# Designed miniproteins, single chains, continued (3): the designs that were tried, part 64

Each design is a single chain, and the fold is of that chain. pLDDT is the mean over its residues in the fold that is shown.

## One batch from the design tools (miniprotein)

Design m10215
Fold by ESMFold2-Fast:
Structure m10215 (fold): chain A 81 residues (1-81)
Amino acid sequence: ALAAYREAAAEVAALPSSTPDEEKVRRLAELLRARGATDLADAVEYGLLAEKARKAGDLEKAKEYFEKALAAFKAALAAAA
């Protein structure tokens, strides 16, 4: 999981500086999923959805997605042990 994250993060860091942050985050999730780090990919995707909901003023939906992101991240940590 951590190795997959490191590799995916390095590939995202190599993207052009003109690439929007949202696209970089989506690319990170796609690369993590492609490398088998499914729980980390889910955590990244739910984190992005939580931020979008927060910016839209939907605080209930933002909280729901944030809790899902945290659960997915905890699952990724458990799988790494």
Scores: mean pLDDT 78

Design m10216
Fold by ESMFold2-Fast:
Structure m10216 (fold): chain A 85 residues (1-85)
Amino acid sequence: SSAVDYYINYYVRRGDFRKAADGLIDTYLEAKRNNDQKTRDETLELIRLSSKPLLEAIREVMKERGIVDPEIEEAIREGLEEQNK
């Protein structure tokens, strides 16, 4: 969603990677609960396109919340690989 992308970029521009990570994780989990495949796929794409500080914040927030999700983990891995180019 363009609205989700705008919201996440707002916090990223402020250097508030924790709030951006919270928003991405909450959007993903809500989409998963609602069986909203489009929003789920769009959120995973936003994670893959994220900067290294945001990817690290997502991983930290997931750990703090006790959430284990293979799709988010894979999106973080792919995003980190892209940053190394």
Scores: mean pLDDT 84

Design m10217
Fold by ESMFold2-Fast:
Structure m10217 (fold): chain A 74 residues (1-74)
Amino acid sequence: SMEEVAREVEGFALGMEAAVKYVPDDLPADVQMRIIGAAAAEGARLLRTLPWDEARKKVEEFAKQMAEEAKKAA
């Protein structure tokens, strides 16, 4: 159970790191927080079924796509 919790935290951190890398500083704070939250959840989801390297690539693509979509909507 603690190993499962640690893996979820690892996935959450992976997603947050991806979001911080791609989220523009000039987006509204609420939009930034939504992207960070979504990427964190996606990171945790991906690490349940994928190796770390593949999960990292996919969550970085996810965060980049969300950031680009948010820029177009702003």
Scores: mean pLDDT 82

Design m10218
Fold by ESMFold2-Fast:
Structure m10218 (fold): chain A 102 residues (1-102)
Amino acid sequence: DLPLSEEERAGLRRAAERLREAARLAREDPRTPPIVAEAAEKAAELAERAETLRDLILATATASMALMAAYISEASEEVLEALEEGVRLLTEVERRALERKR
């Protein structure tokens, strides 16, 4: 399993911040079921604790689950945008880690 660099871990801290904001917005949106906020918060925790590429993949999968649930529940645009940015930031870190492996 590929260990993450300090730069990659810094990127994950930024992603975690956005995912926590998404969880806060989801809790304030009456259309958004509790699972979205719970999954976004869990993804943020996983991102902050990530030491390896495997940890990062789990964080990205969890954040993507939150985003999918938000789409299905027709969550507000603010919730969707925050989750989309969180997933994008996680995906960018994953892309960088995979390029470094090559």
Scores: mean pLDDT 87

Design m10219
Fold by ESMFold2-Fast:
Structure m10219 (fold): chain A 83 residues (1-83)
Amino acid sequence: SPEKAAEAADRGGALSVIEAGDNQKARDAAWTGSRKAAEAMRKGDPEKALEYGEQGAKDAISAGNPKAAQAMLEGARRAYEAG
């Protein structure tokens, strides 16, 4: 369901924020990306949800945190599959 897919995106974002630790740019990327992905899933747009997750992961890598990026991508993938 779109709501369960949004929950999966939110969980991926939360894990990404934990992995980012004190890296504020990576935390901001995780929060922004997961929030937008969850909103897209609630609107029934899994393609946009995946796009927002990929952008958040790219921003996390640019901030120097590949573990946060991996969590974001995994959350976005699960959201896309559930939607």
Scores: mean pLDDT 71

Design m10220
Fold by ESMFold2-Fast:
Structure m10220 (fold): chain A 81 residues (1-81)
Amino acid sequence: SHEEIEALDRRTLAELMALVDEAQRTGDLAAFRARAEALIAEYEAELRRLGVPESEIERRVASLRKWVEDLIAQIEAQQAA
């Protein structure tokens, strides 16, 4: 349902933000990337379980991957300053 997808989106974002906080504290971007990848894989599996169309899953996963890469670049830029 729409409500289940919204709940999944909120949960996934909260988990990703917790990983961002950890990455900023530790500087371990490799660990952040690996854990974010695992969360994205779980998110993809849950969307599929909820019956979301594959084209929509691909779009959402691509959006999350871009967001993670943009955040890694931002943290790297801050660490280089």
Scores: mean pLDDT 86

Design m10221
Fold by ESMFold2-Fast:
Structure m10221 (fold): chain A 109 residues (1-109)
Amino acid sequence: EEIKKRVPELVEKLLSKDGAEQLRAFEEIIRLAKEHPEYVKPAIPPLVELLKSKDPTVQLMAVHALGVIALNTHDPEVLEALRYAAEHSPDPAIQKAARKALEEVEKKR
């Protein structure tokens, strides 16, 4: 399957300055995390970096994508990044989104 070859392209699009390309990359990574969580690991470092974005929409999409990854993988790097965002994000909306993502992971165990 072409999924393994697609992941590097998704990482490049995720870091794109084109908002439409970046949004499509978030959507595809979220789908990948649900359907093929084994292939999503290379997207984790760039998503963690996007939690520091100055754009609140990008931060919120990064929290959502990392939440779906955590729910399907229980990846320690993702869980730590979400905990940090829940406690230390300057935006209360991002803190709440990260907390909600962690609560969903705790329910699935």
Scores: mean pLDDT 83

Design m10222
Fold by ESMFold2-Fast:
Structure m10222 (fold): chain A 95 residues (1-95)
Amino acid sequence: TSVKQKFYEAGKDFAKLLLSEKPSNDNANPYAVFGLNHPDLENQKAFVDGVFDEIQKKKPSLSTLQKIRRILLASFSSKEVKEYIEQKYNELLAN
């Protein structure tokens, strides 16, 4: 399985966790480690794609979208990835 595919699937799972109202008992967050520590920007963007694809399916409230956007922006250090997050966020708002 490709590293890019792993990042995409991790992004979907992370979005599911963020959209859940149930508290998580798992203190390990491999999704943050994958996003923060990997030098390949395309893998980081694949994670972002996974998050936003899952969000688009669930159609959460604007306040939930804003919270997820803040969490993602805090999770990535790369300016390019932060700009990609903003692009995906704005695309969701435009429908």
Scores: mean pLDDT 73

Design m10223
Fold by ESMFold2-Fast:
Structure m10223 (fold): chain A 68 residues (1-68)
Amino acid sequence: GLSPKEMALLTTDMILSNPTMSPGALRSMAGAAMNSAIVAKDQEAVDRVVKALEEGLKKYEEELKKRQ
């Protein structure tokens, strides 16, 4: 089966490859990937998740401002 490290890296790659995902799904997946990377205690996995999370948070905040 997939290790937490493999799960975090795969999920991060999916996030980066599918920028059209809904904000809720993107946020949830980014958070789950981050937790998996931390549990795996793998700095490379954390770095990849941070990059995806930064992109997702920036997009989410911009859409939130447009909605308000």
Scores: mean pLDDT 70

Design m10224
Fold by ESMFold2-Fast:
Structure m10224 (fold): chain A 84 residues (1-84)
Amino acid sequence: MEEKLREAVREILRLFNEGKPADEIIDEVVERFGIDRETVEKMLNLVMALLLLGVGDEEEIIERTVQYLLAGKSVAEVVADVGA
């Protein structure tokens, strides 16, 4: 489970860095990994939040996104934690 989530987050980062719009990223990751749309949307929002807060290491973004998902953290909680 964790490895599949890690691969999905890595693909989200790759597509985001290529300049793909959010809808295309979500559709492609849902199709490729078989993860539900709501979870993929949360992954993308977490990745975007970490990037906006200045987390520049791709492996750190991937690891933190997966850990936040497994902990059941909301995007708002992550923004508060990282922005402090």
Scores: mean pLDDT 81

Design m10225
Fold by ESMFold2-Fast:
Structure m10225 (fold): chain A 72 residues (1-72)
Amino acid sequence: MVELTGERAAVFAELWGAADTDRDGVLSGEEIDRLVALLRARGVEATRADLDRDGDGTVSMAELLAFLAEHL
């Protein structure tokens, strides 16, 4: 399971809260682009493909948590 320190948990909450405007529990389309922009603003190199593992246009909370655990 992916575990976050308090600092990474705060970053996750900021990124997810800003990107997940639909509260669907997944990010899609414009929300993924927003997440990528927020990650780049924090100095994290990210692309939509890095986050959208399945290529179906959605990113789950688990995918974002795994990405942050690898890159932060």
Scores: mean pLDDT 72

Design m10226
Fold by ESMFold2-Fast:
Structure m10226 (fold): chain A 79 residues (1-79)
Amino acid sequence: MSPEEKAKLAAETARRGIENGHVEEVKEQLRKMSEYAKSLGLEEASKYFELGVKALEEGDYEKAVEYLERGVLLYLQAS
């Protein structure tokens, strides 16, 4: 599975979680991913996860999923 395919799968999983009312759980996972990426020096990936948290707080679930997909893609390409 390519990094692009893995990122899309992560985004679809997050979208399903949001649709099923697990917004706070998705937000907590994004915060953890941001911290982990930052600890690895992956500053761009960390920034996208932080943008995803902000989008969830603003109720922009579509934008949050887009930021999550981008963050995961950058994380996987740097790993």
Scores: mean pLDDT 87

Design m10227
Fold by ESMFold2-Fast:
Structure m10227 (fold): chain A 74 residues (1-74)
Amino acid sequence: SEAELREKAKALVVKMVNKFLDETDGKSVEEMRKIKEKYLKELREKLASLGVPDEQIEEIVAAVERHLDGLIKM
């Protein structure tokens, strides 16, 4: 169902954000930016593999990018 898909997408986003925080601990702003780009690409690919519609992938990725940019202070 769409609700089950949303729950899986949400869990994936939480997991990716936590990995980003762990990976960027003690890193420079330049390293954080590179790690952000890598994780956003992986997130997009994984959401697509789960069958999330393209419009929802764009919304989710944009929201995650804004959140990560806030953490990097970009």
Scores: mean pLDDT 83

Design m10228
Fold by ESMFold2-Fast:
Structure m10228 (fold): chain A 100 residues (1-100)
Amino acid sequence: SLKDKAIEILEKLKKEVSAALEEELGKDNPEAKEMIESINEQIEKDIKELNSLSEEELKEFLKELAVLFRDLAEKLKESYPKVAEVFEKGAEELEELVKE
């Protein structure tokens, strides 16, 4: 289903963002750990919200989320290029999903 595919994309994004942050800031960096925890919490919240949405609301939510991910990628690309790349790929996957 659209929802199941969206959840898979978001779960993958969680893992890839965490890995990119650890690589760019260092595994033992407290700031990286706090950012990872914050991002994971937000993505988990987004996943929970998907469970309450209708199909049309889901498509609109995913479109808005893709725009947010592209905005984050643009803002991060100079300081954290690997994190930016992960958000950009996530946005592309969500954009492709909502075309279905």
Scores: mean pLDDT 83

Design m10229
Fold by ESMFold2-Fast:
Structure m10229 (fold): chain A 61 residues (1-61)
Amino acid sequence: SEKERTKKVLRAILELLYKKGWISEDEYRQLMDELERLLSEKNVQETQQEFQAKLNELLEK
């Protein structure tokens, strides 16, 4: 499904950011939980937009 594909892609991005040291282990876990929550409550487009906003806030540091 589109949601499953989006989940896999965003999880892969989070894993890459963690491996590069751009986010902490705690931030990685929190973002993974938030991604699952957003995908259960929102459609794919809304999930992508909200998740991108959260990543921008974290990377702004």
Scores: mean pLDDT 77

Design m10230
Fold by ESMFold2-Fast:
Structure m10230 (fold): chain A 96 residues (1-96)
Amino acid sequence: LEEIVKAFNEEASKLPEVHFKVSLVDENTLRIEFLGNLEPLTVLNILYEHKVITEEEYAKALEQLRAGKDYVDLKLVNPENLEEALKEILEYAKKL
């Protein structure tokens, strides 16, 4: 996971604006910080569609955002799907 997150942050840093940042809180928990134009619901939908997070984690993340947090902590399921989900998030960010 650390190598995937590092590679993602390196690619994201090449974008014209910093839209978000990802980090590992622990071996199975991903933090996503929403720093600009990236729509949080779109990011959560991509992660859910790739089965990286459960419906329960998706709902919990929505509650965190509604509470005024600009970041979410997500427990990962199927961490093998994370790389593809992050690639789709990058393609989404490039269109902004």
Scores: mean pLDDT 77

Design m10231
Fold by ESMFold2-Fast:
Structure m10231 (fold): chain A 98 residues (1-98)
Amino acid sequence: REEERKLAEEILKQLEKMAEAVANDDFKTFREHFDKLMELVKKLSPELRAAVERALAEFHIRYLIEKTINPNDKEGILAALKKVIDRLREEIERILSE
């Protein structure tokens, strides 16, 4: 439980760092934090991993990162990241609650 909570918090931290990078027009750092996020996802329990992968798929975050990021879509990318963060906070609380 504690290890899963710490890992989930680190995942949320990577998403927040991705949002910071987009806000600063630093798309290289955005990609680096996404790569770290994907490595952390591999270490999750199956239930938490499924929740993260659903959130990323629902808001097309993988597609935005794999495609050339258009700087004019900055507001759209930030909105998508906020939705992923909000969804994952709720899912993490649900899964890790006793």
Scores: mean pLDDT 73

Design m10232
Fold by ESMFold2-Fast:
Structure m10232 (fold): chain A 89 residues (1-89)
Amino acid sequence: MKEELRKKGLDLYLKATELLSEGVRYLQHARAGGTPEDLRRAVELFEEARKLFEEASKLFEQTGYPLSRNAKKLREVAEKLAEEARRLL
């Protein structure tokens, strides 16, 4: 059970990292003269990444896995980027 929770946390963490990176690409494209759809997509990606990092951090805390602090920091980053993208809408 602890091993399974750790693996679930890692899967969520990696997925959230991919979503965060994709969101950053959309945000950068929007800032360079992209469309409102780019900003809306960035917000969606950052919000999903935030939720997944939060879930991963809780699973890492339950299992004592050292990535818990990294997941919490990345959750805050995703939250801040979502706020920024929303302000540009």
Scores: mean pLDDT 86

Design m10233
Fold by ESMFold2-Fast:
Structure m10233 (fold): chain A 89 residues (1-89)
Amino acid sequence: GNAEIVEEMERRLKEAERQKAPLEDIVLLSFGYLVLQDMRDEGVDVETLRQVKEEIERALAEGDEEVRKEIFRRAFNSILDRAFARREA
C-alpha cells in the first residue's frame, strides 16, 4: 500500500511545477518525494510513510521552518547513504 502515498506525492510535485509554485515549495516536495521513495523501497510501513507525508503537507500549508529543515535533512542523508552504498557495491 506504500505505492499510493508515493504516487500522490509525485502528482503533488508535478502539479506544483506546472503551476510555477514558489521554489521553496517545489524543493520541499522534491526532497519529500525522494524520502518517501526510499522509505517505500526499504519496506517501511504505510503508517510511517503517511506520517512523513503529513509532515510535508503541514510544512507546505503552515510554513513551519523546523519541519521543512527536518525533511531536507532526512532527504539529504538518504541521498548520501544511497550514493555511498552504491559506490561500495
Scores: mean pLDDT 77

Design m10234
Fold by ESMFold2-Fast:
Structure m10234 (fold): chain A 79 residues (1-79)
Amino acid sequence: LPSEEQLRKNAAKLAEEYRKEAEKFRKQGLDKLAEAFEKLADMYEKLAKGEVGLAEIRELKKKIEEELGELMTEYSDKL
């Protein structure tokens, strides 16, 4: 199992990566996808700082992933 310190470092890295993906989607005019990735970035930033617990992060991540799945389905129907 990764150490708590290693998990926090990984969370910080993921937050930066999701932030960059959100910026790319926003430049493409995919604002709903950009917003979903911004929410993921904010969530991982809070985890990296120890401001939220893993159980809370798990529930928030699940809701955001469900939203992303719905958006991907919506875009597939349009394309």
Scores: mean pLDDT 74

Design m10235
Fold by ESMFold2-Fast:
Structure m10235 (fold): chain A 95 residues (1-95)
Amino acid sequence: MTEEKVRELVEETLEEIGKLLAENQYISKEELYELGYRVGERALRELGREGAERVRERLVEELSKVAPQEYVDAFEEGFRKGAEETERELRAKEE
């Protein structure tokens, strides 16, 4: 089920963020953007547009509990960019 894959990707991403926080006590906005980009690309490839949007919503909700808004925004921007570029590549291959 797509729901199980959404949950797995969300859990894997949150675990990665948790490890970065535990090791460094600090994560840069650039690192969160890059992580978002990678996750957005993967989510679109594996789950499609609707699945990727659900992953984004859940990750933004969870990150908003533990990070300042500027960091959450950086992650979301990265996620959207990764997903959009991946969708463009897939669409170009079809056309």
Scores: mean pLDDT 79

Design m10236
Fold by ESMFold2-Fast:
Structure m10236 (fold): chain A 64 residues (1-64)
Amino acid sequence: MDLEKVRELLEKLPKDDKGRISTEDAVRALQEAGFSETMAKFIVNEVEVDGRVSIEEVLKYLEG
């Protein structure tokens, strides 16, 4: 898996004032990076806080 490609896809998404993306946008970006819908949703659920996802937490999860 190319973590740099995942980062690039996530960084292109709309972000809030804290740099977080929506769960729906994160799922779609992970699918573009080659994850299945089930896996993308699972990853997002693991790192989600208050309906938002941090790019760094996604990448940390994928490295571990």
Scores: mean pLDDT 80

Design m10237
Fold by ESMFold2-Fast:
Structure m10237 (fold): chain A 71 residues (1-71)
Amino acid sequence: IREEVEKLTYPELAIALMLAKAELKGDEKKVKEIKETAEFFGLSRVVELIEKAKAKGYSYEEIIKLIEEVL
C-alpha cells in the first residue's frame, strides 16, 4: 500500500486525500462527487487503491496519514 501511494502523481494524491477525508467524515454526497470527478478525469485507479487499502484493514485515518506523508 505505501509503495503504491508513493507512485501516485500529485493530482492523484490530492484526489485520494479528498476522498479519504470525505469517507472519514461520512459525507456521502461529497464521496459521490469525488468518485464521479475521479472517473471523469481517468483517476478511478485512485478510488480502487483506497478501497483495496480499506479491504486490507487500513482505516481511513491511516490512509490519510500515508497520503500526507507522501505529499
Scores: mean pLDDT 79

Design m10238
Fold by ESMFold2-Fast:
Structure m10238 (fold): chain A 78 residues (1-78)
Amino acid sequence: SKEEQIRKLREEAEKNRRLTQEYNDKSNELEKKAQELLKEGKDTKEEIMKSASYGVKAIGYASLSVSNELQAKKLEEE
């Protein structure tokens, strides 16, 4: 049913929002670690690369969440 499809899309949107938060938190933690390493004159390449990778994943999940909500809204308007 349309009601079940809307519910599933909103559940997926919520799941993707939680994943967005998780990957943003991981990215921010690695960025903070890289800043401390920079202050100590140490190599930060691994931390910067991992932080950037997690940031990209967060953007991806945020986009999926928005897509899920837009699809749910479209079904409600039909």
Scores: mean pLDDT 89

Design m10239
Fold by ESMFold2-Fast:
Structure m10239 (fold): chain A 84 residues (1-84)
Amino acid sequence: SPLQRVLEALKQALEHLEQGDKEGALEALEQGRREAGKIPDKHLRTAVQTLLDAAKRHVEQGDLDAARDLVRQAIDLVERHMKE
């Protein structure tokens, strides 16, 4: 499932952010964005991609706390959609 693969990549990104691993976080966010591009629902796809693009910018700027909060928002959106 594209949603399950996105969720896996986002959880990996969150773990890297919690460890302060900027490089690992960027790699996991890039993977999550690639998997998000496969989401059939256009609205969900756009929302997840927007959050991940914002999270990547915050990681690049060293704001790992803001990036973590954005990744958590993306996880919540994907998990909510999987229950509907």
Scores: mean pLDDT 88

Design m10240
Fold by ESMFold2-Fast:
Structure m10240 (fold): chain A 144 residues (1-144)
Amino acid sequence: GDEEAEHVARLGREVVDLSNQGVGDEGAKAIAENMKNLKKLDLSGNSIGDEGAKAIAENMKNLEELDLSNNSIGDEGAKAIAENMKNLKKLDLSGNSGIGDEGAKAIAENLKNLKELDLSGNTGIGDEGLEAIKKNLKNLETLK
């Protein structure tokens, strides 16, 4: 839960796995405010929406690997990640049903250092979003 996320945020680590812990937007904000120097963060299978994703994006700009799969993130959260988290090499946003072509385009236009991107299970992403990714992300080694 959010209390567990707040506890881990106080421990000062470079790599954190908080998958399937019942973390919501408030827990994501606590992680973001207290763990700004993380390089890798797994928050998959939680209850994080656009507000939690924005807090992570604005505070955790040093992240190189971020897993936010199977959350409740939409285009606004994806756009915040794209506009702020320029050091990302791996991003997993799979299973966030609210991400469409606008979120995919923002990622394509901004996250030039991505080597791995997973957007699977986002049924709102069509050919336009996928074409934008393929055209703009020249360093991409894996796309799902």
Scores: mean pLDDT 88

Design m10241
Fold by ESMFold2-Fast:
Structure m10241 (fold): chain A 75 residues (1-75)
Amino acid sequence: APPSPLEVLRQYFEQNPNLPEEVERALKEAALLAMERGLTTVEEFLALLDELIARTKDPALRAALERARAQVRAL
C-alpha cells in the first residue's frame, strides 16, 4: 500500500535532518492536527500544507513543504 500523507512527511524529515528546530516544530504540530482528525481525507492534509506554505517566507521551508505536498498529492 502507498504510504500515508503523514508517513511521506516523516520520510521527508529523515531525508532533511538539518531542518531548523522551529520548522520541525511547525511541521510536527501540523502532523498532530492531521492525526487528531484521523487523516481521513487527503484534501484536509493538503489544505493544511497549503496554509503553511502561504504563511512561510523561508525559502528552504517553503521548498520542503512544496515537495511534501507534491508527494502527498501523488498518492
Scores: mean pLDDT 68

Design m10242
Fold by ESMFold2-Fast:
Parts: sequence; structure tokens; C-alpha cells
Structure m10242 (fold): chain A 100 residues (1-100)
Amino acid sequence: MSPRERALELLEAGLRLIEEARELLRKNSPKVPQKVEEIAGLLRTLSDLLRGLGHDELAERLEAVAEKLENVDLSDKEAVEKALREAERTLEEARRHLEE
């Protein structure tokens, strides 16, 4: 698999994980922390791949969003939702750059 194909695959997985996290958050599921951690880890991996592809600004933004997710107050449902929305917007931007 090429680095670009791998980045696209991880990006689609990230968008799916964010949707799953939102569903869990709406249900007040105890699985929210684990899902947020999975998303942050995926964003860091995608950031490293994008940096390798020369997309340094996108990589830096994904890393910053991963840090926000890792440090978000998990007891604050609104803060978690805001962080998930920021992650989704950043992934959608990355997808546009990779598909063009």
C-alpha cells in the first residue's frame, strides 16, 4: 500500500471512529474515554504519514487536535463534543487535500 493510500484509509477510519464516539457520547457510554484515545492515536499516526508526504501544515494541525483530545475534560460532554467536531473538520480538510 502506498503512503497516500494508507493515509486515506486511516482518514476514513478516523471519520468512522468520530461518528462512533459521538453516538457513545450521546448515550453517556463509559466507552467514550477509550474511543477518544483511539481517535487521538489514529490522528498522530496520520499526522506522521502526512508529514512524510510533505503536508507539514496539515500534519501539525492533526497533531494539535490529537493533543486536545488527549487533554480534554472527559467529564465535560460539551468539551468532548467540541473536540470531536474539530477533529472531524480537520480530517475533512485533510481528505480534500489527499483526494485532489
Scores: mean pLDDT 86

Design m10243
Fold by ESMFold2-Fast:
Structure m10243 (fold): chain A 96 residues (1-96)
Amino acid sequence: SRAEKLKEAEEKIKKVLEANALLTERLDSLPEELINELIEAEEKGDLEKAAEYLKRLLLEAGVSEEEAEEVAENFRWLVENPELVEELVKAKREEA
């Protein structure tokens, strides 16, 4: 159902946001080269490379391999489903 898909998108977004908060906290200890590689991959629209570099940055930040893989898969899914992200944002604005 639509509600189930929006709930799934919300959970995936939350997990990616939590990972980004951790990376921001640990930014000074992360390899600058990996950060630059992630930015370049995003700018070029290379989703597979962006997910790979995100996973590697999470591993460098001390995240487990299992959790880093899950975040990378959630990131890939969200980029492949932009319409669900837009619909979730709109629904949350209507509830405010």
Scores: mean pLDDT 78

Design m10244
Fold by ESMFold2-Fast:
Structure m10244 (fold): chain A 68 residues (1-68)
Amino acid sequence: PSERELELARELSEALGLPFATVLRHLQAIRREIEEGRRPEEERPVEDAIGTTLVLRTGQPISELLPA
């Protein structure tokens, strides 16, 4: 993972109260789905929570924060 992903995962882990490894794994999954031009089922609430938090703070969709 990039240093940017590690930093984001650490911050979101602390902010959301989720394990660092779980947050990092979901960020990596989102990035891969964006690179492939598709997204998994909406039943991944951690990914939605992460995306919502990032959009709320930056005003940008998560895909702009985790480029391919």
Scores: mean pLDDT 59

Design m10245
Fold by ESMFold2-Fast:
Structure m10245 (fold): chain A 55 residues (1-55)
Amino acid sequence: MSFKGLTLEEIKKRGQELIDEMVAELKAEGIDLSGLTDEEFGKVVAELRERREKA
């Protein structure tokens, strides 16, 4: 799917806010994200997204 009417910066800003919320939730579950690389963090976020869609 293509993005229409949204800038990359707007998408990043909204994504960052969601990521911050998800990071706080994962930290509460005992998952430390502070030591993760961008690639590792992306994998964790993708798995969370899949869980949410399946639940």
Scores: mean pLDDT 66

Design m10246
Fold by ESMFold2-Fast:
Structure m10246 (fold): chain A 68 residues (1-68)
Amino acid sequence: TKAKTVFTDDTIAFLKRVVDRIAENYPELRDELLALQAEFEAAVAAGDEEKAQATLKRLDGLIRRAMA
């Protein structure tokens, strides 16, 4: 699906807080979480909405797997 969503500084700041919190509880996932966060920020900076959405889904999947 090619849906357009506006990502703001607030969205990026929120994601940073979530990544930091999960990395504190699951330090084995820290590097992967930071890599996905950096990829999301790069996609947002490039204006690649579809890539940013795909990266968020990968982050969500990783977090859900950790919490399962």
Scores: mean pLDDT 74

Design m10247
Fold by ESMFold2-Fast:
Structure m10247 (fold): chain A 87 residues (1-87)
Amino acid sequence: SELKQKAVSYLTAAEILFAAGEYEEAIELLRKAVEYARRSGDREFLRETLERAARLLRRIIEESTDPEVRRRAEEALRELERELAEL
């Protein structure tokens, strides 16, 4: 599925941006990865994508010293955890 490939590409890009300290862009790419996973219609793939995205968001919260970045990551994490609970 092209949608699944795009989701994986955005996850990988988010991990690279995280390693570079580009946390705001990493959060944005994680949101895009989840959107493509939703569009794929594959519940197992969506679960895996949400779990991977949530894991990286927790790392952003831990590593970032910027209060606004931490707030955005915490907000995104709550949204993803809520969606995971509904699967």
Scores: mean pLDDT 91

Design m10248
Fold by ESMFold2-Fast:
Structure m10248 (fold): chain A 60 residues (1-60)
Amino acid sequence: EVLELAEKSLEDTIAAFRALVAISRLTPEQREKVLAQAPEEVRGLVEGFVRTVDFTRELA
C-alpha cells in the first residue's frame, strides 16, 4: 500500500509539472483565462511558479 501511494504521488507530481510547463508556454492572456477556471490552490501554485520563472529570466 505504501508503494501504491508513492506511485500515485509521483504520477500527480509529473502531471502537475507537465501542466505548469504547458501554462508557462501560454501568452499572458491565455494564461489568465486558464487560471480563471482553476481552483484557488492551483491558481496560487501557478502564480508562484510563473513569478519564479519571470524573476530568473530577469537575472539572465
Scores: mean pLDDT 67

